Designed miniproteins, single chains. Designs and how they scored, part 112

Each design is a single chain, and the fold is of that chain. pLDDT is the mean over its residues in the fold that is shown.

## One batch from the design tools (miniprotein)

Design m3877
Fold by ESMFold2-Fast:
Structure m3877 (fold): chain A 65 residues (1-65)
Amino acid sequence: SAALERARAALAEARRAAAEGDLEKAHQYLTIAGNYVVRAITLGDVEEALALAREIRALARELGL
């Protein structure tokens, strides 16, 4: 779904921001990614969305967010 693709894109931007030391931007993109994960679950992409949710949580934990 478009929501799943947008979640992946936002997570990639969060990782890029984190690599640049921009934790505020990383946090913003993690929030965007999480919102699209919720939308993807609603659209039936449950398994893939839950896998992305785990990646979002892992990055947030790594960044101390």
Scores: mean pLDDT 87

Design m3878
Fold by ESMFold2-Fast:
Structure m3878 (fold): chain A 89 residues (1-89)
Amino acid sequence: MAEELLREAIRALEAGKADEAIELVEKAAELLKIPEELIEAARAGDVERLEALVEELGASELQKLVLGALMAAEALKRAPDRRPFELTV
């Protein structure tokens, strides 16, 4: 169940649907009993804090994937088509 929610969240991310991806990832995190501290760090995009908490508390590979997907979805929500920065390509 949590794995299916994560898979649907990844599909939503690939489709650019940040809000849908966030909802699906949050449901997966609840089912996996991911500590709120890890969820808050992922939502904030605080990679350093998230990595430190993962090392301190431990996390399964599936939990790490869920946290990574949440961080990606939050980043997409903050910077969709209205990016605050110019991307030089």
Scores: mean pLDDT 76

Design m3879
Fold by ESMFold2-Fast:
Structure m3879 (fold): chain A 92 residues (1-92)
Amino acid sequence: SAAARARLLALRARAQALLAQAGQLIDLARQSGVTIPQSVLDLYQQAQAALAQGQAIYDSGTSLDRALALFQRAAALAQQVIDWFRRVGLGE
C-alpha cells in the first residue's frame, strides 16, 4: 500500500541520515586523533550491513517486512554509535 511504502521509505531515510551522522562523527574523531573503541566501529559496520541488506531486499521486492526490520536495526545501531560520541562529548 501507499502508506506501507511511505513508512518504509521514512525508516530508510532515517537509517541513512543516522548512519551518515555516525560516519561523520567517526571521521571527525579520527581527524582529531581520538581513538574509537572497536566495539563502536563494530556497531557502525553492523549498521552499514543492515542498511545494505534492507536496501537489497527492498530492491528485490521479496519481503517489505524484512526490509523494514533491517532499516529499523540500521537506525538503532547507528543511534548507539551517535550515543557513544555524545557520552564522550563529541555528539552533535
Scores: mean pLDDT 89

Design m3880
Fold by ESMFold2-Fast:
Structure m3880 (fold): chain A 133 residues (1-133)
Amino acid sequence: SEKTKTEVVNLLQKAAKLLQQQIEDLDELIRQAKQEGLDEVASLLEQARQLNQQALELIQQALQKVDNPDETAQLLEQAAQVLQQSIELLDQAIETAKQQNASPSIIQGLEDDRTSNRVTLGLVEEALDLVRS
């Protein structure tokens, strides 16, 4: 029980730290997309940013509820769903950026952020599996 709680807390703290960094990276990518006139890319990234912020809040709530496995599981299920939606928006943003001949630096930044979001999703899913075990 205590060992499992410690493992869940460690995974969620890592996920929260990665999400905070991803939100900062998205803010910079949104700024760059707007400067290059990539309005559709910027709009998709603003939506992904809102979802990442929602996922961060859900993870922070799960950290406060770690002594209640059922509530923690529900919050982490919601966080995983929101992160999956964010990843889908990033996939759309990457495709749109490529179609609009965005700079290689924007495309690379989007691919890096998508990769980081998938890592964060994996940490949340691992924490969820531990809570359910």
Scores: mean pLDDT 92

Design m3881
Fold by ESMFold2-Fast:
Structure m3881 (fold): chain A 79 residues (1-79)
Amino acid sequence: SALKHVALGSVYAQLGKYDLAAKEYEEALKLKPDFAEAAQGLAYVLKQQGKEDLATKIEEVAKSKDFNADKLLSLVKEL
């Protein structure tokens, strides 16, 4: 389920459909909040949309050894 959302998000991102890509990565993270690949995909898409500060914060959480799922979800709610 979460993997399907990441796959679809990746396809939308490759097509430049960043709004749709972001929604798919968000759904993946709601299903699996510790899904680093989904968080990294979302950060990439947000950078393409000019939301660089939010993207950097999400990327930092995703790369942390202490992966804080609650903090990641709170950042996703800002979208």
Scores: mean pLDDT 81

Design m3882
Fold by ESMFold2-Fast:
Structure m3882 (fold): chain A 88 residues (1-88)
Amino acid sequence: MKLILAVDDPRNAVEAAKEIEKLSGIPVIPVLGTVEQAVAFAKLRGYKVVAAGDKETIARLAGISVEQLDEIEKKTGARILGGVLVEK
């Protein structure tokens, strides 16, 4: 299972993805743009979409708290819009 992370700051997207990967144990791929664009990216790469949603939804699915995502946003400067949970 992998998380495709929707972020609106390209400069800090990779750092935010690495921090989420450390907390969740799930591989994280950052995508610049909306959750809808992250879903499109997943489908184009041949991933099976399991679930998609906002920051609260992906926190629950990844087994981390929204507060942990807020701390990552503060630390990295990236704005987390949500994401997509995928299978190969």
Scores: mean pLDDT 83

Design m3883
Fold by ESMFold2-Fast:
Structure m3883 (fold): chain A 98 residues (1-98)
Amino acid sequence: MSAEVKAFQQEIQSRIVELARAIVAGADRATVRQQLKDILKQMIAKRADIARKQGTLSPAEIEAQVAKALAQIDGIAQDFVDDLEALREALAEIEAEA
């Protein structure tokens, strides 16, 4: 994997882990949900940019994938903040790898 792609994935993972720790520590769920939605939008935008640079997909195909991904953001962010036990398990797994 390229150093740029790896760095981007590590940054996104770190941001999601910070949100998971925040919600587990009692942070406001609405705030965390909004922050996760913003992160997910940034991920979608970056993946679309990478896809355009790769040239494997047409602009129309990339636009369709972006629209589909954006439609799922609200549900993903809500599920994230609602499942506190799954977040605790994910954090424990990440901490075990550190």
Scores: mean pLDDT 77

Design m3884
Fold by ESMFold2-Fast:
Structure m3884 (fold): chain A 90 residues (1-90)
Amino acid sequence: SAEMQRLIEEAKRIMGRIQEIVQQLLENEDKMSDEEKQEFQRLTQEITALVQRFGEAVEARDVKTAQELLEQLKELLKKLEELLKKVLAK
């Protein structure tokens, strides 16, 4: 459907931004506290699980679940952006 295609394209853009932030965090890992490293690990694990569930929703053509998972992915992106800001402010 056109709606599902829009969700897939938005997920691709969000995942691209997540990959950029993950790379920057890895490049600045020496600046991260133990608590920030633990948060980074939790966020990457949650993102991996959400991406798997999003793929399953796409296969099932479940637009509602895909949309709900995409909103959760956006919230995880915001948390990664805040973590990066804290790390780079050091």
Scores: mean pLDDT 90

Design m3885
Fold by ESMFold2-Fast:
Formats: structure tokens, sequence, C-alpha cells
Structure m3885 (fold): chain A 86 residues (1-86)
């Protein structure tokens, strides 16, 4: 589960970096458009894998996966809120 989360974070980072490059470009080349479509495809594939994995987990395992995700994202604010609701 954590491995899929880390892959999703990595793909999202690549997506944002490419988006910023395209935003600064006055003209978008066919090569840049292809690269953007490829990273978008990978983002969707990772999202689908994460959804499938989470759907196969028990409620307790889903909560643990969420806690680990929030720790990796350094979202201590959301982690404290989630733990308070448990």
Amino acid sequence: VVEVILEAERVLKEYHELYEKLKKSKEITPEQQKEYKEIEKRRKEVSERLRKVLSSLSDEEQIQAAIEWLKVQKRDDLLEQLLAEL
C-alpha cells in the first residue's frame, strides 16, 4: 500500500513540474504534449491501483493506510483530525 502511495506522490510531482514548464512556454511543442499525456496516463493508472488496493482492505487496514499516507505527505494537521475521530 505505502509503495503505491509513494509512486502516486512521485507521479504527481512529475505532473506538476511538467505543468509549470508548459505554463512558462509561449508555444507547446508536440513532444511536450506527448510527455504531458504520458504522465497523465500514469497518474490515472496509479490512482486506479490505489483505489483497487484500498477497496480490498478492511476498515481498520484502510484507516492505517490513510494514517501512513498522511505521515508521508507531512499533513500532521489532517492526521491529528483523523485520529481524533477514531
Scores: mean pLDDT 67

Design m3886
Fold by ESMFold2-Fast:
Structure m3886 (fold): chain A 97 residues (1-97)
Amino acid sequence: MMVSKEQLEEIAKKVKEIYLENKDKLSDQELLKLLLKAIKSTGKELGLSEEQIDWLISTLLAAFAGFSEEEILDHLLAAGLSKEQAEYLVKTLKEIR
């Protein structure tokens, strides 16, 4: 699945904002639910397909499941993201877990 750098940055920004606002207020499960909702909402607004949104959600779930940065990066590259896009998303996910 191809996601533009601009779409990825916008989603990453929204995820980070929600994480920082809620990380000390919500349980991990409630926080994850809120982040998943944000990805779906922002992805839809940016014109991402349901498949692209589901793929981003699977990546966030992998991060919360305790996958390493290398494993998440490999997953992103295998799904067709550029190295730059994959590294940007991994960096963002590292900040939120």
Scores: mean pLDDT 75

Design m3887
Fold by ESMFold2-Fast:
Order: sequence, then structure tokens, then C-alpha cells
Structure m3887 (fold): chain A 64 residues (1-64)
Amino acid sequence: SISQEVAKLVGRILRTIGDILDGKGSKEDLAREYEEFADWLESQGDLEEAKRWRELSERLREEA
């Protein structure tokens, strides 16, 4: 279901943030998870929200 996929993707983002706070992750790792969420949103037809997450991903990569 859609809610199951959202929970999975958001869960991956939250775990990656936790890893960064613990010194185990990178901005590149988080940018990758944002891109996967954006790809899924685009597949569902939410182009505006997908664009926002892609912009956040690009900013994270520029800061790395």
C-alpha cells in the first residue's frame, strides 16, 4: 500500500539522520535517501513535492 511505502522511505530518512547525529553517516547518504523519496513521489504524480526533495538533496551534496 502507499502508506507502507511512505513509512519505509521516511523511516530510511530518519535512520540516516540518526546515523549522521551519531557520527556514522554523511550528507551524501542523506541526499541519496532524499532522491529515492523524490523518485517515488514523482512516480505517484507529485511533481511539486518531488522537486522540493530533489532541491534539498542537491543542497546537501553541495555542502559535502
Scores: mean pLDDT 86

Design m3888
Fold by ESMFold2-Fast:
Structure m3888 (fold): chain A 100 residues (1-100)
Amino acid sequence: KLEELIKKFIEAIEKGDGQKVIEITKEILELHGIDVSSLSDDELTFITTELGKIITAYYKPELVNASFEEILEEALENLNEIVGGKIEKVAEEVAKILKK
C-alpha cells in the first residue's frame, strides 16, 4: 500500500498538483497511525515539502544539488525537530521503500 501511495505522490508532483500531493501525504501519515486532524495546515505543508524532497532526490536526482543520502539526513533531522519522531519514522519507511 505504501508503494502505491509513493507512486501516486510522484505522479502528482509530475502533474504539478500540489493539493493532491498534500492529500497523499495525509494518506501516508494515516497508514502509519498518525492522526492528521491533530496537524495544522502549516505542519502538513512542512511534512509534504520534506517528503517531496526525499522522493524527488531519489526519483529525479538531476533536479537536486545534493546526494539522496544528504537530503534524506537533513529531511529526517528537520522532521524530528519540528513535528517529532513518529513522523520522522514515517519518512524513514518511505525512504526504505524507495531504496527497495
Scores: mean pLDDT 82

Design m3889
Fold by ESMFold2-Fast:
Structure m3889 (fold): chain A 97 residues (1-97)
Amino acid sequence: MAEELLEEGKRLFEEGRYEEAARLYTKAIKTAVTENAPLELIAEALRNLARAYEALGDYYSAASAYRTLADLYEELGELEKAEELRERAEELLERAR
């Protein structure tokens, strides 16, 4: 289940195992999409994925995850959160340059 993958990913993140956490978050997102899980669950997994990539210094992948999360917040009607996430993605891409 997507929720179980997300919880396991959170445990790995807390242990500093960011590469393994990112893999589980990615699997959680794919599983959630396949299972037609609530958008809120997919959004949580994307936020955690972006944070894992930031912890790894992978700013390009982090920015991509934040932009996908922003698109989902637009679908949820959370326009201010979507804007903040797009600004965050732009900041990360600037640091990656």
Scores: mean pLDDT 87

Design m3890
Fold by ESMFold2-Fast:
Structure m3890 (fold): chain A 94 residues (1-94)
Amino acid sequence: MYQVSLDAPANVAVGATITLTLRVTSPEIAKNTLQVQAPGSAPAAPLAEGLGHLAQVDWTATAAGTYTFTLVSETIEDGKRYVKRAEVTVTVTA
């Protein structure tokens, strides 16, 4: 069974630090990467790589707006690549 989840507070004030919690349930060892996309037309950027099946990542809100965090989990089974994604949005208020 292969499942992924990503948890974060929905709302945070500018200057606050939040903890993102990721959970991966897999019979195989998965490669886990956390990405963040800033408000507007900003591209997604890696926030953390090489994450375990249970990990926490701290992030500090520096500007107001809606941020999207994406957990990208990848495993390889019998030469086939399987990718699972989990996404959360965090609204930062001034």
Scores: mean pLDDT 82

Design m3891
Fold by ESMFold2-Fast:
Structure m3891 (fold): chain A 83 residues (1-83)
Amino acid sequence: SVDDLLQQLEEKLAELEKQIRAKYDANDLDGVIALLKEAKKLVEETIKKLKEINAPQDLIDQLQGGADYLSRLIAKVEELKAK
């Protein structure tokens, strides 16, 4: 169901958030970037699955906003690493 897909995404993102925080605290910016990319991929895969079960467009748009936000975070961390 839609709710099951969203719950699975939330649980996986919560685990990735913990891992991202640990990498950031260790000053492992490459690790942070890799995990943010993994989080974005999970959101995009969830969007694909939601489309396959004809989930509401508003929900798909909301998740796309989340993927776009993660793209901006990745770019920001890459900028910080380059300095």
Scores: mean pLDDT 88

Design m3892
Fold by ESMFold2-Fast:
Structure m3892 (fold): chain A 74 residues (1-74)
Amino acid sequence: SELDELLAELERLVAEAEAETDPARIRELMQRIEHLSKRLLALASRLRVPEEEYQRLAEFASAANRRVMAVLEA
């Protein structure tokens, strides 16, 4: 599904950011992760996924953004 594709892409970008050493590249990846997170949650809302599923997706997106921010703060 499109949701599964966005989740897989989000996970891939986070892994890429955690392996990256260039702060400019990490910031670029962070922007892409933020954009994908918004797309994922907007799509889930439009598809009217069950509240429990939406909460799981929101938690996943929040965790992904926190992980990338932590890399920049290191």
Scores: mean pLDDT 85

Design m3893
Fold by ESMFold2-Fast:
Structure m3893 (fold): chain A 83 residues (1-83)
Amino acid sequence: SSAERAAQEALKRAQEALENPLKYTPEQLTAIALRGIGAGIDAALAKGIPISEFRTSKDPTVQTAVKAVELALEAIRKQEEAE
């Protein structure tokens, strides 16, 4: 599905960003996080998953999207701490 592909792409980009946070712009890191959020929302809506269950969902696509967002936010945090 498009949401599954988007979640996987966001996860890959977030993992790459977390390995080298200072080589990315803040805008690029934010874009990765937003892509993860969008993919997760799309997957949740398609499967009828309530937003309140989003982080605890056992759906693989939602889990992938949540992980992508968490790693992207960690990359942002590390970039901010480097200043």
Scores: mean pLDDT 81

Design m3894
Fold by ESMFold2-Fast:
Structure m3894 (fold): chain A 85 residues (1-85)
Amino acid sequence: MARVTVKAKNVPKDKVQEAIRAGMEAARATPGTVTEPTAVVSKDGKEITLSAVVRPEHAEEVARAMAEALQKYGAEVTEIRIEPV
């Protein structure tokens, strides 16, 4: 398996929950997502981290889907990680 992690910043505070929902739904809709996606918001509310465990062959597609969903809500994607697990 692989863990996909996408970090983003600069989502307007009133859109943070919608951006998270969109990112998580994008991951769930992408083939190869194995676990329920997770979301963490930084203590200051300025950074969002989305993570999912996926099949390795779909890792790039899931990462892109999550990143694009966050960007649609005005987020700046700062990091994308794909790590074997």
Scores: mean pLDDT 81

Design m3895
Fold by ESMFold2-Fast:
Structure m3895 (fold): chain A 80 residues (1-80)
Amino acid sequence: MYLLPGVEAVKYVEGEYEVEFDGQTLTAEKIILGREGDEYVVFLLTKDGLLLSRVLTPEEAKTDPAFQLVEKEGKEAEPA
């Protein structure tokens, strides 16, 4: 499953998205936004099958390109 224990999926996007991640441009097939308490976790599934994750504080989330993309265009993850 795509979530870590204690992380709940909030929103996601599916498709082909070019995103900057840690100073590198990557092509993501799916981006999932999760929450753990007051923090956010962004999961990027690349076209090559790599799963990358980054933990963001609320301040970091405001300027993160992947977070902004999912917030603007993402679909709400269905609660269990």
Scores: mean pLDDT 73

Design m3896
Fold by ESMFold2-Fast:
Structure m3896 (fold): chain A 77 residues (1-77)
Amino acid sequence: DLAARREEALAALDRMLATEPAARARLAPEDHPKLEEVVRRLHGLRVLLETEDLKRAAEIMGISLATAREIHREFLA
């Protein structure tokens, strides 16, 4: 069931995003850019799965539209 798989993926992303404050509290300030990169990618993937807005997802993740289209194809093929 595509809807159930999508719902589970979104729930997993939301759980990961919910751990961000705890992860930030444990990391040294110099490691925060790496955490912010991960968080940005998770937000972009969430937008892609929820809205299918490839341009917005690509912009959030800092990747090309072609790469976002390939990720979407891989995930939902």
Scores: mean pLDDT 77

Design m3897
Fold by ESMFold2-Fast:
Structure m3897 (fold): chain A 76 residues (1-76)
Amino acid sequence: HMPPVTPEQEAAAQEVADEVRKEFSDKLTPEEVDRIARAAYTAARQLLASGVPLDEAREIAKKGARALANRILDER
């Protein structure tokens, strides 16, 4: 169950997911990109629903997604 968020927060979470997809589309498989983007989207929404400021939530979610992407790349 995803916590309720405002339309602005939803748009921000979606933008984070889109940025992560663009950043890793040439480095990871489509399935890995979808997994990482979905994780970033979920994390951003949860942070925003918890009252974390928009910019901070975006940066935290993107850092988490990049850490996951780098782990996948390092395991190859």
Scores: mean pLDDT 81

Design m3898
Fold by ESMFold2-Fast:
Structure m3898 (fold): chain A 77 residues (1-77)
Amino acid sequence: SIKDIVKKIIEEMKKKYPEYKELLDELEEIFLKIAEISKSKEEFLKKVEDYLEKLKESYPEIKELLDELLKKLKEAV
């Protein structure tokens, strides 16, 4: 399921970036909510991408982390 993929990728990201565990936990909760309201995998990815693009505008210092997270989600979903 999309929810299982989200949880797996967030756990992998937490292992690589333990300093961002709190942020990644918040992103997991948000992505799981997006998965619940999305009708398709394509809609899920589009909503996640839109969310992460806005977050990168506000917090450019985490751009690389967010880009890697989006790439992993696109490859797995």
Scores: mean pLDDT 86

Design m3899
Fold by ESMFold2-Fast:
Structure m3899 (fold): chain A 83 residues (1-83)
Amino acid sequence: MSEETFRLEVELALALMKYGITLTELRNGMPLEEAAKELEELIRELERLKREAEEAGDERTAREAERELERVRERLEELKEKL
């Protein structure tokens, strides 16, 4: 594992943790508009991580980031339909 690969894996793990926190906050009464904004910011972070992983040749992290991007995008679409 290179230092760059390790950094990308850590950043991906932190992004996933942020997603879990946002979902927990939403269950505990966070406004839908605030949750949507947090998910939009997370999507931008995941898109950046995917791009950086692709540029670094880290196909595993890039693939994982893409799967998480799809999940977060689907959740954001569900929230926007309720706004």
Scores: mean pLDDT 84

Design m3900
Fold by ESMFold2-Fast:
Structure m3900 (fold): chain A 75 residues (1-75)
Amino acid sequence: SMELVNEINQLAAEVFATLPPAPSEDARNEQALPIVQAVNAAINGDAEKVKKIFEELGQPEIAKKMEELAKQLKK
């Protein structure tokens, strides 16, 4: 549902806010790439991929929430 997609985007925005300052737009895009990939995986219902990406980013609480949202979107 769009409501679940909005929640996924809100959680991703929280992780974006934790990223360090970037010297350029290209550097910012490179930092953001794993988060973008995780959001796409979540929307596609790939709960395992989403969890791994956010855990690798040091965000285990966000990883758990995103995994649950991805599972809900698959149904």
Scores: mean pLDDT 82

Design m3901
Fold by ESMFold2-Fast:
Structure m3901 (fold): chain A 65 residues (1-65)
Amino acid sequence: SMEEELIEYIKKVTGLSDRQARGLLEALKSPSEAVRLAARADLLKSGASEEEVEKIEKMAEELSK
């Protein structure tokens, strides 16, 4: 599924665990802008590049229905 592919991509670019990657994806799908911005910041702090974070955000938006 697109969700599982995105989780694997987050794990690849950040080195985070499955649980952490799933938590960040749920935060990126949040209706709260503040929650989404915090998740974005956590991806960057975990080693993802700005381009990788933008790709993750776009895919998360597609998964929001």
Scores: mean pLDDT 86

Design m3902
Fold by ESMFold2-Fast:
Formats: C-alpha cells, structure tokens, sequence
Structure m3902 (fold): chain A 94 residues (1-94)
C-alpha cells in the first residue's frame, strides 16, 4: 500500500541520514579528503534511490546495490540500507 511504502521510505531515509552524519563528522575528523567524503555521500544517495524504487523487485534491488558496490565503505552503505529495508518489510508483513 502507499502508506506501507511511505513507512519503508521513512526507515531508509532515517538510516541514510545516520550514515551521512557518520561520513561527514567522523571521517572528516580523521583527515579523510573532502572529495572522498563527497564520493561516499553520492554513493549513499544512489543506494537510497535504488531502495526507494518500488518498480524494482527485492532481487533487482539487491543486484543493483551489489553493482554500485566497489569498496568496503560502499559495502557498509549497501548492507546497512538493505538491512533497514528488509526490517521495515518484515515489520509491515508481521
């Protein structure tokens, strides 16, 4: 339902905001270049858009997230966002 989709989107956006704060505050404090932080934020936005695309199946979402993942930081983004998506689905179908 549209209401269920909104709840899933809200959960994804909340997790994305936590990851954004982690990359902007913690990584910058450790001397990570701003260009690398900006790149991680762009990857976070792309992963978030995939999970918010309800024309895709759960399988297609997983495949697209895997295709967007090139390194450990991007893998962390994919795992946390997909895990949040699955938890939201489970909660709505319980």
Amino acid sequence: SDEDREKIIEAIEEEAERLREMFTSAAAAEGVPQSEIDRLLATLDRHTEVLKDFSLTDEEKKEKLEALTENGAEALIARRLYGTYLRALLELNS
Scores: mean pLDDT 81

Design m3903
Fold by ESMFold2-Fast:
Structure m3903 (fold): chain A 115 residues (1-115)
Amino acid sequence: MNEELLKAEDDLLSKDEEVVKKAAETLASDEEKLTTFLELLKKQLESDDPGRRLGAAELLAKFLKYSEKYAKTVIETVKKLGIVPLLEKLTKDKDERVRKAAEEALKELEKLEKL
């Protein structure tokens, strides 16, 4: 699980859209993998390091953009883990890059909910 999770996270950073989509589907395909991945992102979003908050918000936005196949489960898990109010708080972050990345993640979540 952990090794496959790390590979999927790296693949989300790919310039190849098909690689990114497959990685998002892999992470969302199993409730345990999805929960583990999102819990790890949540910890990074709560970090004192703005670089970690930025990276986690950008990765989450990209994951949400390519999660259409598992939209319902992804939305429910994101909400269950309290990620939505955390992202809303990060839109007011001290670092402007973090604010922009959090706004992008919320926009991708809203698009996913409208499917």
Scores: mean pLDDT 85

Design m3904
Fold by ESMFold2-Fast:
Structure m3904 (fold): chain A 60 residues (1-60)
Amino acid sequence: SPAVERARETLRRRFPSLSDEEIEDAVRVAVGLVEALGLPESYITPLAEMFAYGMVRYKE
């Protein structure tokens, strides 16, 4: 999905401290939530960013 690839690229750019595995985890959770709630694909990137932000905060 173009939305999924955009989310991966956005997270790699904005959260350089996260590993590829952590980025993939954030994207996977965002996709699952969008599908479960019937949200538009446009929500994948902002939800993935929210999860990525949480991951970074937990490392501190």
Scores: mean pLDDT 84

Design m3905
Fold by ESMFold2-Fast:
Structure m3905 (fold): chain A 78 residues (1-78)
Amino acid sequence: LSERERRILEYLLLHKGRASLAGIARHLGVSQATVSRHIERINERYPGLIERTPTGYRVNRELYLELEVEELKEVVLK
């Protein structure tokens, strides 16, 4: 994950499904279009990781844990 992608995921985890596109953009100091592109790219690499809800965006917890396990496997297997 890039630094920007990691910050988006952390913001989404903190806001528990209530993170708006505008709120993420304000927090990161970027445009809403930039955030939207990052979310699209994250989901392109990790399909379903970020979900749209009626109240905003959320992280799929199961997929997030699998992502963390995959990152740890790369460290442990080295």
Scores: mean pLDDT 74

Design m3906
Fold by ESMFold2-Fast:
Structure m3906 (fold): chain A 99 residues (1-99)
Amino acid sequence: SELEERLLEQLEKILKKLNLDPSKYDYVPSPLEKQLSEDLAKKLHTLRVYALKKEIFGRLDVAKANPLEYFIDRVLAGDESALGDLLLKIDLEFGLPLR
């Protein structure tokens, strides 16, 4: 999808900013993520593992109140705390189970 293609480009920038390599993370495909491309699913898995390790959690109310680009811009500006909100926003946009 056009949304997925644009998101892939932005997630690649975030991974580079955080110095994260998805190939170094063991990704096991989830039945709940079958609708996502393998590349998007691997990049999201990498960011989720990083956020969990750093204890960065999103707030659902904040994720719902702001556009996707707002969180992308904040993470790219160096506000790693926005990563949790970004991941929740992506889950909402793709209809994925909230974690």
Scores: mean pLDDT 81

Design m3907
Fold by ESMFold2-Fast:
Structure m3907 (fold): chain A 91 residues (1-91)
Amino acid sequence: MSPRERAQELLARLGIELSPEASSEEIATLLLYGAFKLISELGIDNPEVQEFLREALEILEELMKESEKVSKDEKEALTVLKTLIKQSEEA
């Protein structure tokens, strides 16, 4: 499964529709939105939130590896997701 298909499936679990033509920056932004939405609803220590954060990080890392040019937004999203994962493990 491609990183884009994985992002679409992951976001669909939250009722978020991802365009097949969405940029990597748009995917990164929506993954962050989904993460914060789940944290607000379930709490950062929830296993479903932890699974989402790990899957979102893997998807974003794969998208960045396939891209010859990585945007600042993608790098910032990666940093935020890594920080949230650390917080979830310490909660």
Scores: mean pLDDT 81

Design m3908
Fold by ESMFold2-Fast:
Structure m3908 (fold): chain A 116 residues (1-116)
Amino acid sequence: SSEIEKALRRVQQAHSDTISAANRLSLAVPEVKEQVDQLVSRLDSSLSTLRSHVDARDYSGAIRAAESAIQAANELKRLAQSVLSKAPEEAQALIEAADRLISALNELIEALRRAL
């Protein structure tokens, strides 16, 4: 549906912004790079799984993948919050990007629930 397609485009943009902000945080605080890389990998995997389920019209599977992506985004937010004193601008940028991604994913979940 056009609603699901619009929500997916918002998720894709928010995902790109979140990855960019996460990479900036890793440059500012090298000691969290491994944790950022692991969370980014989990987020990428969850969103790839989400896209696969949407393409297969398995909306229940897509909702579960979106919920996994929200979990990874929340863990990135907590990591950014933990280093806010070390890199306030980069940490705040990641918190805001992750919040936009979580919002976009929740909109997508609602669109998917309406299609069930």
Scores: mean pLDDT 93

Design m3909
Fold by ESMFold2-Fast:
Order: structure tokens, then sequence, then C-alpha cells
Structure m3909 (fold): chain A 61 residues (1-61)
């Protein structure tokens, strides 16, 4: 099962409040899937936050 979507959404709102406020549910699910795939590919946790922010901004463009 994927991570708890509600827990992820709350976490994202804490770290990226501007992006979180602008993303809809489908875009939030896309960001979660993107970060999960990158984490599984061996990307370090310290690199995930910048990638998360970049992906969120791409979806808002």
Amino acid sequence: MPPDFEAFSEMLGSFLPEEHARLDRAQLEEVLAFVTARSRAGVALSDLLPLLRERARELLA
C-alpha cells in the first residue's frame, strides 16, 4: 500500500505551505507518486525535499 495520503498531505503543508495550498488532490497524489518512485530508485532523503518542491511547482505551471 502507498503511504497514508492524509499524513503526506499534512507533512507537505508543513514543509511547502504555498505549494500545498495551490495543489488539488490529483496533483498531490502525483507528487506523492513521484517522490515514492524516486525514494525507491535510491535517491537520498535529503535530496527528496528539493525534488518534491520542483515537481509541485511544475504541476502548478
Scores: mean pLDDT 73

